# Designs tried in a protein design run: designed miniproteins, single chains, continued (3). Part 43

Each design is a single chain, and the fold is of that chain. pLDDT is the mean over its residues in the fold that is shown.

## One batch from the design tools (miniprotein)

Design m9572
Fold by ESMFold2-Fast:
Structure m9572 (fold): chain A 67 residues (1-67)
Amino acid sequence: MELVEKGKEYFKKKEYEKAIEAYIEALRKDPTNQEARNEYISLISKLEDKELAEKAFEEFKKILSIK
């Protein structure tokens, strides 16, 4: 919960890499957190830096593959 809100805060400050790290940490703690998943996908879709978005999506896929 807190990490998702922290990610949103960093995104508002245009600290995209820190926002990504916050969401990734939230998902590592609870990969089933639907809010974190939805917010992270939404964030990636809004990123203008396509290379950063691609890297973020790769990290997301790796977390989801751990079952």
Scores: mean pLDDT 77

Design m9573
Fold by ESMFold2-Fast:
Structure m9573 (fold): chain A 67 residues (1-67)
Amino acid sequence: SMEEILEEINRLGREIRELEKKAKLSEEQKKQIDELSDKAVLAVVQGDYETALEYVKKIKEILEEAL
């Protein structure tokens, strides 16, 4: 459901904030995260929460690779 997707996005957002404190990002990785963040915001504005969730998951993957 949309409610479950929004709860997962919020949970991942909290996890991302914690990972950002530890991750050592390259300039390329920072640009990728910025682009994915912009795309996630646009998807939310369009009501496409499933697509927004996929972009948020990709942000988390980049951060985990940079630990």
Scores: mean pLDDT 89

Design m9574
Fold by ESMFold2-Fast:
Structure m9574 (fold): chain A 90 residues (1-90)
Amino acid sequence: VEELLEEAERHLKEAYELIRKGLEAVAAGKLEEARRLFEEALKKAEEALRAAEEALPLASGEQLERAKRLVEEAKVVIVGIKYYLEKLAA
């Protein structure tokens, strides 16, 4: 359980770093680079969601609350990344 929670947190952190770089690329007019960065961020956020969801049935008490928070956070991040990818496709 702990390893799954740590994996989810690590992947979310990686996703946030890639989102930040993607937004910087958008600001610089590097739209192809931004698309690639957001696609990689999406993969990391999806891996985070998977790890957190795998932790849910194995977790109890504080670990269960942590797993629930990570699932919700990953879902929000995924929606945000998909929104940026949709904008770049237009």
Scores: mean pLDDT 88

Design m9575
Fold by ESMFold2-Fast:
Structure m9575 (fold): chain A 81 residues (1-81)
Amino acid sequence: MKEEIERELKIMEEGAKFVQEHREVFDAALAAATDPEEKQRLLARYIAMALGARVEVDPSDSPELRAAVEEYNKRIEELRK
């Protein structure tokens, strides 16, 4: 089904665009993370977002990062409706 592939490509484009538009928030979060495992989890989440996957907000996230992740999830969910 071509429409399904086109939808997924559109979602990936929007995810990559969102990460690029909010790069400063994500860079700040990575810089603030002191634990290597925390940095690895943040990087994995950012990669997932760039690919259009839904991600979970972590309770330890800054207010800015939490708001960005919530806005991202709303945008991706609207595209999947």
Scores: mean pLDDT 79

Design m9576
Fold by ESMFold2-Fast:
Structure m9576 (fold): chain A 63 residues (1-63)
Amino acid sequence: MTKEEAIAALKRLAEDQLKTVSKEEARNIVRSAVKALVAAGLITPEQGEEVLREVEKLIDELS
Protein backbone atom coordinates (compact mmCIF):
# COMPACT_ATOMS: atom_id res chain seq x y z
CA MET A 1 0.00 0.00 0.00
CA THR A 2 1.29 3.47 -0.82
CA LYS A 3 1.16 6.38 1.65
CA GLU A 4 -1.22 8.19 -0.75
CA GLU A 5 -3.57 5.16 -0.85
CA ALA A 6 -3.61 5.03 2.97
CA ILE A 7 -4.33 8.78 3.23
CA ALA A 8 -7.22 8.52 0.74
CA ALA A 9 -8.74 5.47 2.47
CA LEU A 10 -8.52 6.94 5.98
CA LYS A 11 -9.87 10.34 4.85
CA ARG A 12 -12.95 8.49 3.54
CA LEU A 13 -13.18 6.60 6.85
CA ALA A 14 -12.93 9.87 8.84
CA GLU A 15 -15.61 11.62 6.71
CA ASP A 16 -17.96 8.65 7.17
CA GLN A 17 -17.35 8.44 10.94
CA LEU A 18 -17.90 12.20 11.46
CA LYS A 19 -21.50 11.71 10.25
CA THR A 20 -22.29 9.61 13.38
CA VAL A 21 -19.55 10.10 16.03
CA SER A 22 -17.70 12.98 17.72
CA LYS A 23 -14.46 14.50 16.42
CA GLU A 24 -12.49 12.89 19.28
CA GLU A 25 -14.00 9.44 18.59
CA ALA A 26 -13.25 9.80 14.85
CA ARG A 27 -9.62 10.65 15.71
CA ASN A 28 -9.36 7.54 17.93
CA ILE A 29 -10.79 5.34 15.14
CA VAL A 30 -8.27 6.78 12.63
CA ARG A 31 -5.36 6.31 15.09
CA SER A 32 -6.38 2.66 15.58
CA ALA A 33 -6.61 2.15 11.79
CA VAL A 34 -3.12 3.65 11.23
CA LYS A 35 -1.70 1.41 14.00
CA ALA A 36 -3.31 -1.64 12.33
CA LEU A 37 -1.85 -0.75 8.90
CA VAL A 38 1.65 -0.36 10.43
CA ALA A 39 1.29 -3.63 12.39
CA ALA A 40 0.23 -5.43 9.17
CA GLY A 41 3.34 -4.06 7.37
CA LEU A 42 1.23 -2.23 4.77
CA ILE A 43 2.88 1.12 5.61
CA THR A 44 5.98 2.07 7.64
CA PRO A 45 5.77 3.77 11.07
CA GLU A 46 7.08 6.98 9.44
CA GLN A 47 4.37 6.81 6.75
CA GLY A 48 1.81 6.12 9.49
CA GLU A 49 2.76 9.38 11.23
CA GLU A 50 2.33 11.32 7.96
CA VAL A 51 -1.02 9.61 7.21
CA LEU A 52 -2.29 10.36 10.72
CA ARG A 53 -1.24 14.04 10.43
CA GLU A 54 -3.05 14.52 7.10
CA VAL A 55 -6.25 12.79 8.27
CA GLU A 56 -6.32 14.64 11.63
CA LYS A 57 -6.01 17.91 9.66
CA LEU A 58 -9.10 16.92 7.64
CA ILE A 59 -11.02 16.06 10.84
CA ASP A 60 -10.14 19.49 12.29
CA GLU A 61 -11.33 21.23 9.08
CA LEU A 62 -14.65 19.30 8.93
CA SER A 63 -15.64 19.62 12.60
Scores: mean pLDDT 82

Design m9577
Fold by ESMFold2-Fast:
Structure m9577 (fold): chain A 84 residues (1-84)
Amino acid sequence: EARELVNLAPASKLTAARLLAITGEVREAFELLEEGLLEAGLPPEEARRAARAYVAELARKAAEAGTATPEGVAEAARLDPAAA
């Protein structure tokens, strides 16, 4: 699944992308994660699909939590403790 593939990205970029996604910076999160996956050697199509799916899921869960920064941060921390 997309979540497994994103773990190939550099930890710093993955963590930053998670924070950007939950704070509503979805486009920036996607671009950063895609860049990280390309650096890890994923084909462009797979990197884009994995980054998009992962960022969209984080953003959706943050939105379901109310999209407020505190709620979004708390929800992402629950999903990925490494991002907290």
Scores: mean pLDDT 68

Design m9578
Fold by ESMFold2-Fast:
Formats: sequence, C-alpha cells, structure tokens
Structure m9578 (fold): chain A 70 residues (1-70)
Amino acid sequence: LFEEGNYEEAKKYYEELIKKDPNNAQAWAALGGVYYKLGEKEKAIEYFRKALEIDPNNTAAKAALKSIEK
C-alpha cells in the first residue's frame, strides 16, 4: 500500500471492496489512509472511525486517529 502516486487506484480498489463487504474494517482503514495522503483529513478521520465501529481493535485505524488528532 505504501506506493507514491497510486493513491487514486488504491482509492478505487478499497471502495470496491467496501461495496462488496461493508463490514471489511481493514478496507475502511486503508481507504482512510488513502484519503489522508490525498489531503482530505476530515474524510480520512470519518473512514478510520468507521473501521473502528466495525472492529474496535483495528490497530491501523487506532494508530492513524492517534496520529491525526492532536
């Protein structure tokens, strides 16, 4: 996932995963990360929170929110 310049393709990929399985917490967290890289901080926070609603132990989403929130 750490690949410069492929954020738009990553966004489409994870959006399709979520359409097929809205309970895929990892896909929501990954999409949050993509939006953060695109500069859409509010959208990123929303998606990370969604991942935690589905899986409260999602380490990636917890770490990302802790890093984004002051």
Scores: mean pLDDT 78

Design m9579
Fold by ESMFold2-Fast:
Structure m9579 (fold): chain A 65 residues (1-65)
Amino acid sequence: MEKIEEAKEKIKEYARELGAEVRVEVKDGDLYVRLENITVEQETALLIYAIGIGFEAGVAVRVGK
C-alpha cells in the first residue's frame, strides 16, 4: 500500500476509535483532514496523531474544521 493511502486509513481508523467524524482526502500529495462534530479532546488527539502519521509517511497533513 502506498504510504499516503496507509496514512489516510490509519487516521480514519483512529478517528473511528475516538467516535469522531472526519473526512480524509488526498490532494496533490498532501493529506487533508476535516474534523466534524468533535470535542476539544478529540480534536487535540486527532491533531497530534495525524501530524505524527504524516511525519512517519513523509506526507504533509492539513487539518481543519
Scores: mean pLDDT 78

Design m9580
Fold by ESMFold2-Fast:
Structure m9580 (fold): chain A 67 residues (1-67)
Amino acid sequence: MISRDAAGGAIAGLLARGVISAEQAQAAGKLLRDSGKETFSPEELRELALKAGLSEEQAEALVREAS
């Protein structure tokens, strides 16, 4: 299980490295907060990333970074 803090840190890390845009990071961060969840499965985090407008490759990078 991936914590919300780990997922948030991964979003920030991908943004800092230019893997995702500021707009994608903001959308993902908002969905993360709005979920009300403290933990995510890798699949749940991937689905959240895709809803935020990340590509499949970006979503996989997010899951790997947060794991």
Scores: mean pLDDT 85

Design m9581
Fold by ESMFold2-Fast:
Structure m9581 (fold): chain A 76 residues (1-76)
Amino acid sequence: MKEKLIERGEELVKEAERKRAEGRYDEAARLYTLAGMYYLQAGDLEKAEEAAQKALELRPDHGGAREVLAIVQEEK
């Protein structure tokens, strides 16, 4: 269900923001990337792009986040 996927993504973003505030950048980037994957599954390209970009701000070489962005760009 799209609504549950969006909700899960939002929970992951909040957790990622907490990890980022704690200086846990690897964990934060992973959580942002997972949020982006949930947003992609829900069809919310804007939220997926935003989450992936936040992950890449913390870890520019994060493969999962780069993959999410590539998928978003293909769908646009």
Scores: mean pLDDT 85

Design m9582
Fold by ESMFold2-Fast:
Structure m9582 (fold): chain A 92 residues (1-92)
Amino acid sequence: SAAELAARAKALADEAEAAEAAGRLEEARRLYLEAARLMREALLAKLEAEGLDVSEARELLEKALEALEAGDLETAQELIEKAGEIVREQAA
């Protein structure tokens, strides 16, 4: 389900934050990228199943990917979390 994909993305983002705190920046970047990809899958699943407007969450994920490419892990983490909130709120 979209909620299960979003929960897995959240777990990976939390693991990325722990890696970043430990100074493992390349591992953190990889984990944030994987979290963003799973969140994109969650958004697509919701759009297909429920016809929901996911444009805002999609824009946040695009900005998160740009931040990851620029090495801005803090901005990427914040944007992924905001996208995840939109997915979770619409699941309730």
Scores: mean pLDDT 77

Design m9583
Fold by ESMFold2-Fast:
Structure m9583 (fold): chain A 71 residues (1-71)
Amino acid sequence: GEKEKIRKEILRLIGEILRIIGEIFDLEREIEKNKEDEKKVEELKKKIKELEERKKELLKRMDELSKKLDE
């Protein structure tokens, strides 16, 4: 049914979001290890920002699907 397909898609999006969260945590650890390298820190911060934007897009899609599931 329609609700079953939506639930499966939400679970897939959750998996992608968790992967992104893991990548952000790894990059934050790299920043801690490279605190004195300003260029490296800025490159890592930029990558974190791109991942945070991707996470926001996926969360928005999940919210839209959750609203359809409640219908």
Scores: mean pLDDT 86

Design m9585
Fold by ESMFold2-Fast:
Structure m9585 (fold): chain A 57 residues (1-57)
Amino acid sequence: DKKKEKIIEEAQKLMLELLKEGKSYAEALKEAYKYVLEHTEDEEEREKIKKALEQLE
């Protein structure tokens, strides 16, 4: 899925940018997961990410 690949790639870029700017790994991961949630239409992925986000809180 080209669109899925693009979303994941952009989320990974966001995470790396945040890490370079001094954010913690957990904070960078949360922002990357939020990005995927906002852009993905995959309900299964959405559920997995929601659960991962709750575990990071």
Scores: mean pLDDT 78

Design m9586
Fold by ESMFold2-Fast:
Structure m9586 (fold): chain A 112 residues (1-112)
Amino acid sequence: LEKVREMLARARRVLLVDDNPLMLETLKRALEERGIEVTVATTGEEAKELLETEEFDLVITDLEVPTGTGAEIAKLARERGIPVLSLAPVEVAKEWGADAAASKGLLLALLG
């Protein structure tokens, strides 16, 4: 909880990756209400392209997205020195080296 709150407090630009458009809209709005600039991706390929062309302070990603996995996105982000918050369960997130994990519900609760 502390680590997730600290990551959100420091974030200025977030890459948000999820294949659910309603969840993306909800999370994007909640993050933007806190003054964070949010770029969204609905596929792993789109997320990887954005990580190579844009600068982010934090990546928030689901585990499974079309044309990729959260694990691949997390590895690329970490190579660029960007912390990763996983929307997957904690045990799964640990296997692919995410810096923190929170459910979508917990993240929304922390954002208001």
Scores: mean pLDDT 75

Design m9587
Fold by ESMFold2-Fast:
Structure m9587 (fold): chain A 81 residues (1-81)
Amino acid sequence: AAAPAEPDVEKGKEIFEKYFSDLVGKDGKGGRLPDFRELAEKLTLEDIAELIQNGIGDFKFPATGLTPEDLRALLAYLKEL
């Protein structure tokens, strides 16, 4: 069920570290997405859902099938990178 709730940044961090750390590195260094911080600032909730399903150019997100709550949490964390 989709409930309008404030995004959980800590949950977004856990999702990011679990599924995305291999792409950007745990410290945000040495990953396959060198400009990920700048890209993340441009993402909306719909953009994140689309990118997770289709990837970004040569990049593919490993975290397919996230719930709307997970996507909100992830988006909130990405905007703080």
Scores: mean pLDDT 61

Design m9588
Fold by ESMFold2-Fast:
Structure m9588 (fold): chain A 65 residues (1-65)
Amino acid sequence: SDIELEANKGMVKIAASVLGFKVVKEEGNTIYVSSTLEDKKEDEENKERLKKIAEKAGIEVVFVE
């Protein structure tokens, strides 16, 4: 439902913010994020964490430069 989609998107947006990503754009069930992290290892690890969170929520995350 639209309510469940909005709730799941909200949760993924909060997770993105906590993990060091900025939400750039939203389209349907897809959230586009850019990294604020300068440490390459932390960036790679947090991208993997965000992908796992999004997969459980049925949300697609796209990382933009």
Scores: mean pLDDT 85

Design m9589
Fold by ESMFold2-Fast:
Structure m9589 (fold): chain A 72 residues (1-72)
Amino acid sequence: MMEQREKLYKVAKEKALELLNEKDVPMTEVVEEAVKAAREYARKNGFDLSEEEIEFVAKLGAGEAIAEYNRK
C-alpha cells in the first residue's frame, strides 16, 4: 500500500517537472496532466486505491514539483 502511494507521487511529480521544464504551460494544466499520469499508471499496474486517494497523492506530487521549480 505505501509503495503504491509512493510510486504515484513520483509519477505525478516527474510528469509535472517534465511539463514545467518544457514551454509555458498553465499550472492548472500541469496539475491535470500529473493527475492523469498517476491514474493511468495505477490502472495499468492494477493498483487497488480509491480515485480520491490517487488524486490526492498526485496533487501532492505535482505541488512538490511546482515548489521545486519555483525555487530555481
Scores: mean pLDDT 79

Design m9590
Fold by ESMFold2-Fast:
Structure m9590 (fold): chain A 58 residues (1-58)
Amino acid sequence: AQVLLPDGSYKDVNIDDLNLRPLSQDEATLLGIQSGYRIIGFNKPVAGIRIGDVIIIS
């Protein structure tokens, strides 16, 4: 799937390779975004993405 990274770039990733949790409204507000997902783990390593990163799935 194509995802929007916090730096404004798009990256194609396999979502099945990622363990994601949805952001709470408070977390999204603190980050200045409407909604998103936090990376909490990997089923398979993805270059350029690390645990704790926030992504938006477009």
Scores: mean pLDDT 76

Design m9591
Fold by ESMFold2-Fast:
Structure m9591 (fold): chain A 71 residues (1-71)
Amino acid sequence: SELEAMRKAAEAAVKQAEEAAKAGDKEAVEKIIRELEEAARELRSRGTPLAEKGAEILEEAKRKVEEIKKK
């Protein structure tokens, strides 16, 4: 399903951010935050319930990556 694909992408982004943070690559972590924010914004602009759920998944992933950045 489209939501399952979104969940998989969100999980991959969080894992990538964890690896970047462990490597000390703050710029890569910030880039992942921006990409998640832009993708969520695009989904919300569609105005459909399915797209809104997808945006919520990406917004939750963004919050997790922001927590990783604080470490």
Scores: mean pLDDT 84

Design m9592
Fold by ESMFold2-Fast:
Structure m9592 (fold): chain A 70 residues (1-70)
Amino acid sequence: SSAALAAQLEPLAQEALEALKAGDLERAREKLLEIARLLASQLSEEEREEVKRRALELGTEEARIVAEAI
């Protein structure tokens, strides 16, 4: 359910925010990747392919890493 997904995302989002506040970009990146993987697990195969395609279109290093994780 969306509520169960939110409950899983909340601690990861909080850890990512704490890492950003501390200037720990490596830890923030790790937590954001965990969030991306969790979100991807809730998507259909078609939705995953669309997100991957969109991420690759952004052309950033972070978007490429997320696309590979999905």
Scores: mean pLDDT 76

Design m9593
Fold by ESMFold2-Fast:
Structure m9593 (fold): chain A 71 residues (1-71)
Amino acid sequence: MTPAQRRALLVSLLESYGVDRDTAQRILDKYEAGKKLTPEEQKLLDEAFKKAEQVEKSAAIGRDYARQLAA
């Protein structure tokens, strides 16, 4: 992913956690600027990173399983 694509995905994931889009963008802006995040903001961002990475891993694994199931 490009940095811009990663940012867009992270915003969407934060919104899915019930965070307002403006708040999600503020969290990412603080992170990119190297500003201190609150523990709550840091936890939400860590969960978003983890979920994005797991979605990509699951997609790769799913392709292999789908191929084997299709025979």
Scores: mean pLDDT 72

Design m9594
Fold by ESMFold2-Fast:
Structure m9594 (fold): chain A 57 residues (1-57)
Amino acid sequence: MVTRTDLRALKLYLQGYSYEEIGELLGVSPRTVRRHVSRVKEVIEAGQYHLLEEATL
């Protein structure tokens, strides 16, 4: 399931921020940021991207 934090992490990643910078902005570790981005990518790959306007390809 995709959360608002997952979407925020992906949006920042697409804007060119590193996992370290995103982690500082969201108050989480870079490993947690990578997990959030991976979750959104998994949802896109599963064909549920229509629920993610900012991540629609």
Scores: mean pLDDT 70

Design m9595
Fold by ESMFold2-Fast:
Structure m9595 (fold): chain A 100 residues (1-100)
Amino acid sequence: SMEELAREAIEIARKALELGEEALKLAMEALKVAPKELIPEAVGAALLAVGAIVGGELAIRLAREAESLEQAERALRIARDALRDAERALEQAKEVLERV
């Protein structure tokens, strides 16, 4: 149902926001300690984390405002994309920190 899809989108988006915040904190730490050749990787992780946070906020808004199944499905897709970006950003930040 539309309500179930919207609820799922909000749950996934909240997870993306939480992971995105963690990823951004680690990416900023990585930026402080990264050797010069890994600065682009640390910057990339930070920007990906910001994208995940913005995407998560957008997905929550779209899910709350959804008036059709199609709109709720769009919110869910954006939420899933944001979660993937948050997970990838976290992995990239950790990889940079492991190479210090």
Scores: mean pLDDT 92

Design m9596
Fold by ESMFold2-Fast:
Structure m9596 (fold): chain A 69 residues (1-69)
Amino acid sequence: MSEEEKKELEERLEELEKRAVRAVITGSLSDAQAAELGALLRKAREAIEKGDAETAEKYIREAERIIES
C-alpha cells in the first residue's frame, strides 16, 4: 500500500481506539464486546504493519460495527 494509504488507516485506527476507550468508560460495551473490539483493533494494526490495506479496512469496519452497537 502507499504511504498516504497507510497514514489514513493509522489515523482511522487511532480515532477508533479513542472511541473504544470512551465506549468502555461510559459502560456502553459488555466485557465480551470490549474484548472483541480490542482483538479487532490489534489485528487491524498488524495488517497495517504488513502493508495489507484490505485486511486492515476489514478489521476497522468490524470494530466500527461493535462501537455502533
Scores: mean pLDDT 81

Design m9597
Fold by ESMFold2-Fast:
Structure m9597 (fold): chain A 96 residues (1-96)
Amino acid sequence: SSDLAYVRTIAENMTRVTLRRLSQATSLDQARDHLVRVATQMLIQVSDLPEELRDAVVQGVADAIEVTLAALEAGLSPEDAVRRGYAVLAERIAAI
């Protein structure tokens, strides 16, 4: 589906933006603020998609934020934390 390809492209682009911002974060609270801001931009970009795709992205993004933050709190690098978060989002998209 062209919609699935579009969602994957947005998710990959948002992952790159997230990695840059997390590399600049000096606290978990600042990291959460960056993740929420990137998530908000991603959700705006998918707002016109079919409801089932949109709902899967909303839930996948919420889960990805918590997984990324837990990885950062456990002392993982921003690169490894973002990779774990993206895996959760990608799994949600694949389940559609």
Scores: mean pLDDT 84

Design m9598
Fold by ESMFold2-Fast:
Structure m9598 (fold): chain A 68 residues (1-68)
Amino acid sequence: MKLKLTPLDENKVRLEVSEPVKLTLPNGEVREVEGEIELSTLEALEATVTLPNGETLPLRDIAEVVEK
C-alpha cells in the first residue's frame, strides 16, 4: 500500500493511492479513493484512512509527503 501527499497550494494537497482506500474527513464525510483525489490542507491534516485490511490510521502518519 502506497499513499503520497503532494502539496499543490497552501490550501490544497493531492493524495495519491496505489490501492483503493476509504477516507474519513473531519466533517464526518466518507469517501472511497481510487488513484488520486484533491483535499484541502485541513482535511488532509485531520483525515483518517481505512486500509483494505481494516486498519484505520491518521492520513499524515502513513502518507509520504512529496515535496517535488
Scores: mean pLDDT 77

Design m9599
Fold by ESMFold2-Fast:
Structure m9599 (fold): chain A 65 residues (1-65)
Amino acid sequence: SSLELDILRLLYENGPQTLSEIARALGKSIATVAQAVARLRKKGLVEIEGATVSLTEKGRELVEK
């Protein structure tokens, strides 16, 4: 979806971010971002360490082409 790609691009450009930072940057609710991040995590495109969401190597490759 477009939201999932927007999250991947945001993390690629700005590095690791919290759910609240992603939500603020994209103009979405934290709940909406959390649902999209959960889907991206199941796909192996992001990982979560503590409060912080980051791209996996696989996620970075997808954004790069």
Scores: mean pLDDT 87

Design m9600
Fold by ESMFold2-Fast:
Structure m9600 (fold): chain A 116 residues (1-116)
Amino acid sequence: MKKKTYKAKFRVPVYDENDNLVGYVEIEITYTEDGKFKVKVKLYDKNGNLIAEKEAEADTLGEIGDFLVEALKPLRERGLTVRGLPNIDAVVEALKAGKNIEGLEEADRIYREFVA
């Protein structure tokens, strides 16, 4: 039997020090029903060209968080800011509950349900 997988995919804007939009970060978290996570981070410029891609497997929320910090470090070192990152704990709990998440608006709705 094929194991079921659930996926969260969303894109957040990246700004420079002068509040100009300079690109996007796309985050994809895949949960397999055996308790495994795969996290993929893609960096795009404002024209949609892929600049960089990183992926890792994770077993815990902490490992997902550590990977996201490391994957976004090159942006931070350039003085760039990622805005509107969703609550990753709420996203992970939704995936474990058998929900797929497409887009930042759905990720924000999941967070509101999680804290209610």
Scores: mean pLDDT 79

Design m9601
Fold by ESMFold2-Fast:
Structure m9601 (fold): chain A 64 residues (1-64)
Amino acid sequence: MLSLEEFLTSIPGVGPEKAQNLIDAGYTTLQQLADASPEELSKIPGIDKDTATRLVLAARAYLS
């Protein structure tokens, strides 16, 4: 299975530091990311609204 870290770092604008910040904030599954709002994710250090929107859409696409 693709690891969450590998998924996160595949998203444009998300590097290892931002991926770790997401995991540290409790986003440990693709389903949690798919169900999150971009506004909630943008509160995480290093994650802006554009990156947050990309993460939500990518997680939803992966689970479809």
Scores: mean pLDDT 79

Design m9602
Fold by ESMFold2-Fast:
Structure m9602 (fold): chain A 51 residues (1-51)
Amino acid sequence: SKLLELVLEEASLTMQFLRAVLQGNEEEAEELQRRIDEIDKEIERLLTQQR
């Protein structure tokens, strides 16, 4: 399922984001947050299309 694939990708990016934050890499953390936001929008789009 595309939805499951996106949810798993979000989880992976969230883990990478937490690592960047812990390492003090603000630039990488901001980039990862943007990518997470884009995936969240795609998940919302797919959920809106499913009943």
Scores: mean pLDDT 83

Design m9603
Fold by ESMFold2-Fast:
Structure m9603 (fold): chain A 94 residues (1-94)
Amino acid sequence: MAIKPIPSLPEISERLLRLMRIADEHAPSSTAPSVTGFALRVLALAYDGASAEEIREAVEAFVERLREAGASEEAVERLREEGERIVEAHEAAE
């Protein structure tokens, strides 16, 4: 294969799809750019071999953007939990 497989990428991709579905169901449409930006950032970090800590920093930035966009605390907490699971998946693959 021309591209080296990234062990965490399949699980991260699955968890990002789940996170995006939760955001679509529970967060206001004003959060959509933040959700899309977060997904792209996490995928870029995983492809670049970034640390779990760098992905955690992306999760914290995402949570802040959700609050700024008017998401409820319940929606923010749900999306933060999904983001933490992405961090755990990447850390476990390292």
Scores: mean pLDDT 78

Design m9604
Fold by ESMFold2-Fast:
Structure m9604 (fold): chain A 74 residues (1-74)
Amino acid sequence: SVEELKKEFDELVDKAIEYARKGDIETAREYLKKALEKFDELVEASGNDPQLAAEGIGKILYVIGEIIEAELKK
């Protein structure tokens, strides 16, 4: 279901942020990759819902920012 895919996407986003903040950039990038794959499935399953797509893109950009910040602290 769309609801279950959204939950899975949010969990992957949260994991990416967690590992980025821990300085485990490699693991954070792996979760970001999984989140991107789940986001594609989620948007397709939703019939390209623009509100859901916008929310997901915002979360992805936030994760990217957290990873960049962690990378710069190496």
Scores: mean pLDDT 87

Design m9605
Fold by ESMFold2-Fast:
Structure m9605 (fold): chain A 55 residues (1-55)
Amino acid sequence: SEKMELIKELKEAMAKLLPSLSPEEAKELSEQFIEALDDEEKIKELLEKVKEKLK
């Protein structure tokens, strides 16, 4: 499903970003991920935010 593909892409993007983050930033990102899981639009918004931070 589209939602599962978005979750997978988000997990991959987060895994790339996590080594560059402080422990506090990593915790905040993980909390945002959990909150986004029930809403496809929130997953998309978080994915764009993570991708922006990777560039």
Scores: mean pLDDT 81

Design m9606
Fold by ESMFold2-Fast:
Structure m9606 (fold): chain A 109 residues (1-109)
Amino acid sequence: SDALLAEVDALLAEALDPAASPEQRLALVEEIIALMEENNMPPWMILGVLYNVAEWVLRDPSLSPAQKRELWAHLERLVARVKERLDPASRAAADELLAELRARLEAAL
């Protein structure tokens, strides 16, 4: 688990490199999620990573509002996919977290 978490952290650092294009960042996030899924990591850990990526997209001053909206749309699709594997109560909690992040995105634009 520690080695897997270190690999996930390294890929996340690469995805957040200011030199990385939005397309490269999206591809790396998708790779991270696939890696976590194939290693049977709990859905809440995967959602935690997606939440952190969403926070980083919101905070990145190099991204235009249009780029933030585009990356956000991709993140919402990934969250929806992971959310399908949660029980109903956990899905409600995930929806609440997404609503909070969406409100923060709209306020930041």
Scores: mean pLDDT 76

Design m9607
Fold by ESMFold2-Fast:
Structure m9607 (fold): chain A 82 residues (1-82)
Amino acid sequence: MTGKFKIEKGKIVSLEVDDPADEETLKKIAETLAERAPDEEIEGTAERVDDTTWKAEVKIGDIKVTLTFDKDGNLLDAKVEK
């Protein structure tokens, strides 16, 4: 299942999920990103890899980053692609 989000100045501007059951996890992921980069515009997508792992592809300003999260929105790994 996939979701999309936009964050501006530490605030979630939009949140879209394909499955309502995934909304809480996606919101936690977006909140974690907003807290870590409060002055940046963040846009990305997140998908469920398995029952405990989520993968997010995000653009933070002009930088592309691939992030791995658990179901509680905790950041497990980060990889810069640019």
Scores: mean pLDDT 78

Design m9608
Fold by ESMFold2-Fast:
Formats: structure tokens, C-alpha cells, sequence
Structure m9608 (fold): chain A 91 residues (1-91)
């Protein structure tokens, strides 16, 4: 695989993880909110690293940039939902 193809695959794998977490948050099925929040923060750092590499690649496409933007938005929204649920539990 080219470097860009490897980055795309890593981005897809991280998206699947975040979507599964989002689904559990929306369904109220997150057993450990603090551990899940830390996991999503780790995923955010990985997505930001991959996003930087994708944006710097000479063969990057508009579809790649849109996918990065979409996933970063999903990660941000999921983090905010987890923070709100954690705040409610501690209040």
C-alpha cells in the first residue's frame, strides 16, 4: 500500500471505533464514562496525527480532506457528549 492508502485505512479503523462509542453514549450504555472519555481523547490525538500527514501528502484529494473534517467533528461531538454525561453523574 502507498503511505496515503495506509493513512486512509487507519482513519477508517478509528472512525469505526468512534462510531461504536458514539452509539453506546447515545443509548446510555457506557459503563465507565471516565475510561471511555480517556479512550476517545487518545483516538483524537491519533486522528490529529493522521490528519496532519494526510494534509501534507502531495496526492491528497478533496474526499480525503472532507473525511478528515467529518471524523474530527465526530470525535469532538463524542467528547462533548461524554463530558456532559460525566458532569451530570458528578453533580
Amino acid sequence: MSELEKLRKELEELEEEVREIEKKVLEGKVEDLEKTLEKVKEIEKKVEEIAKKIRAHPEVTLSDLLHVASLLSLVFTTLRMLEKELAKKKA
Scores: mean pLDDT 84

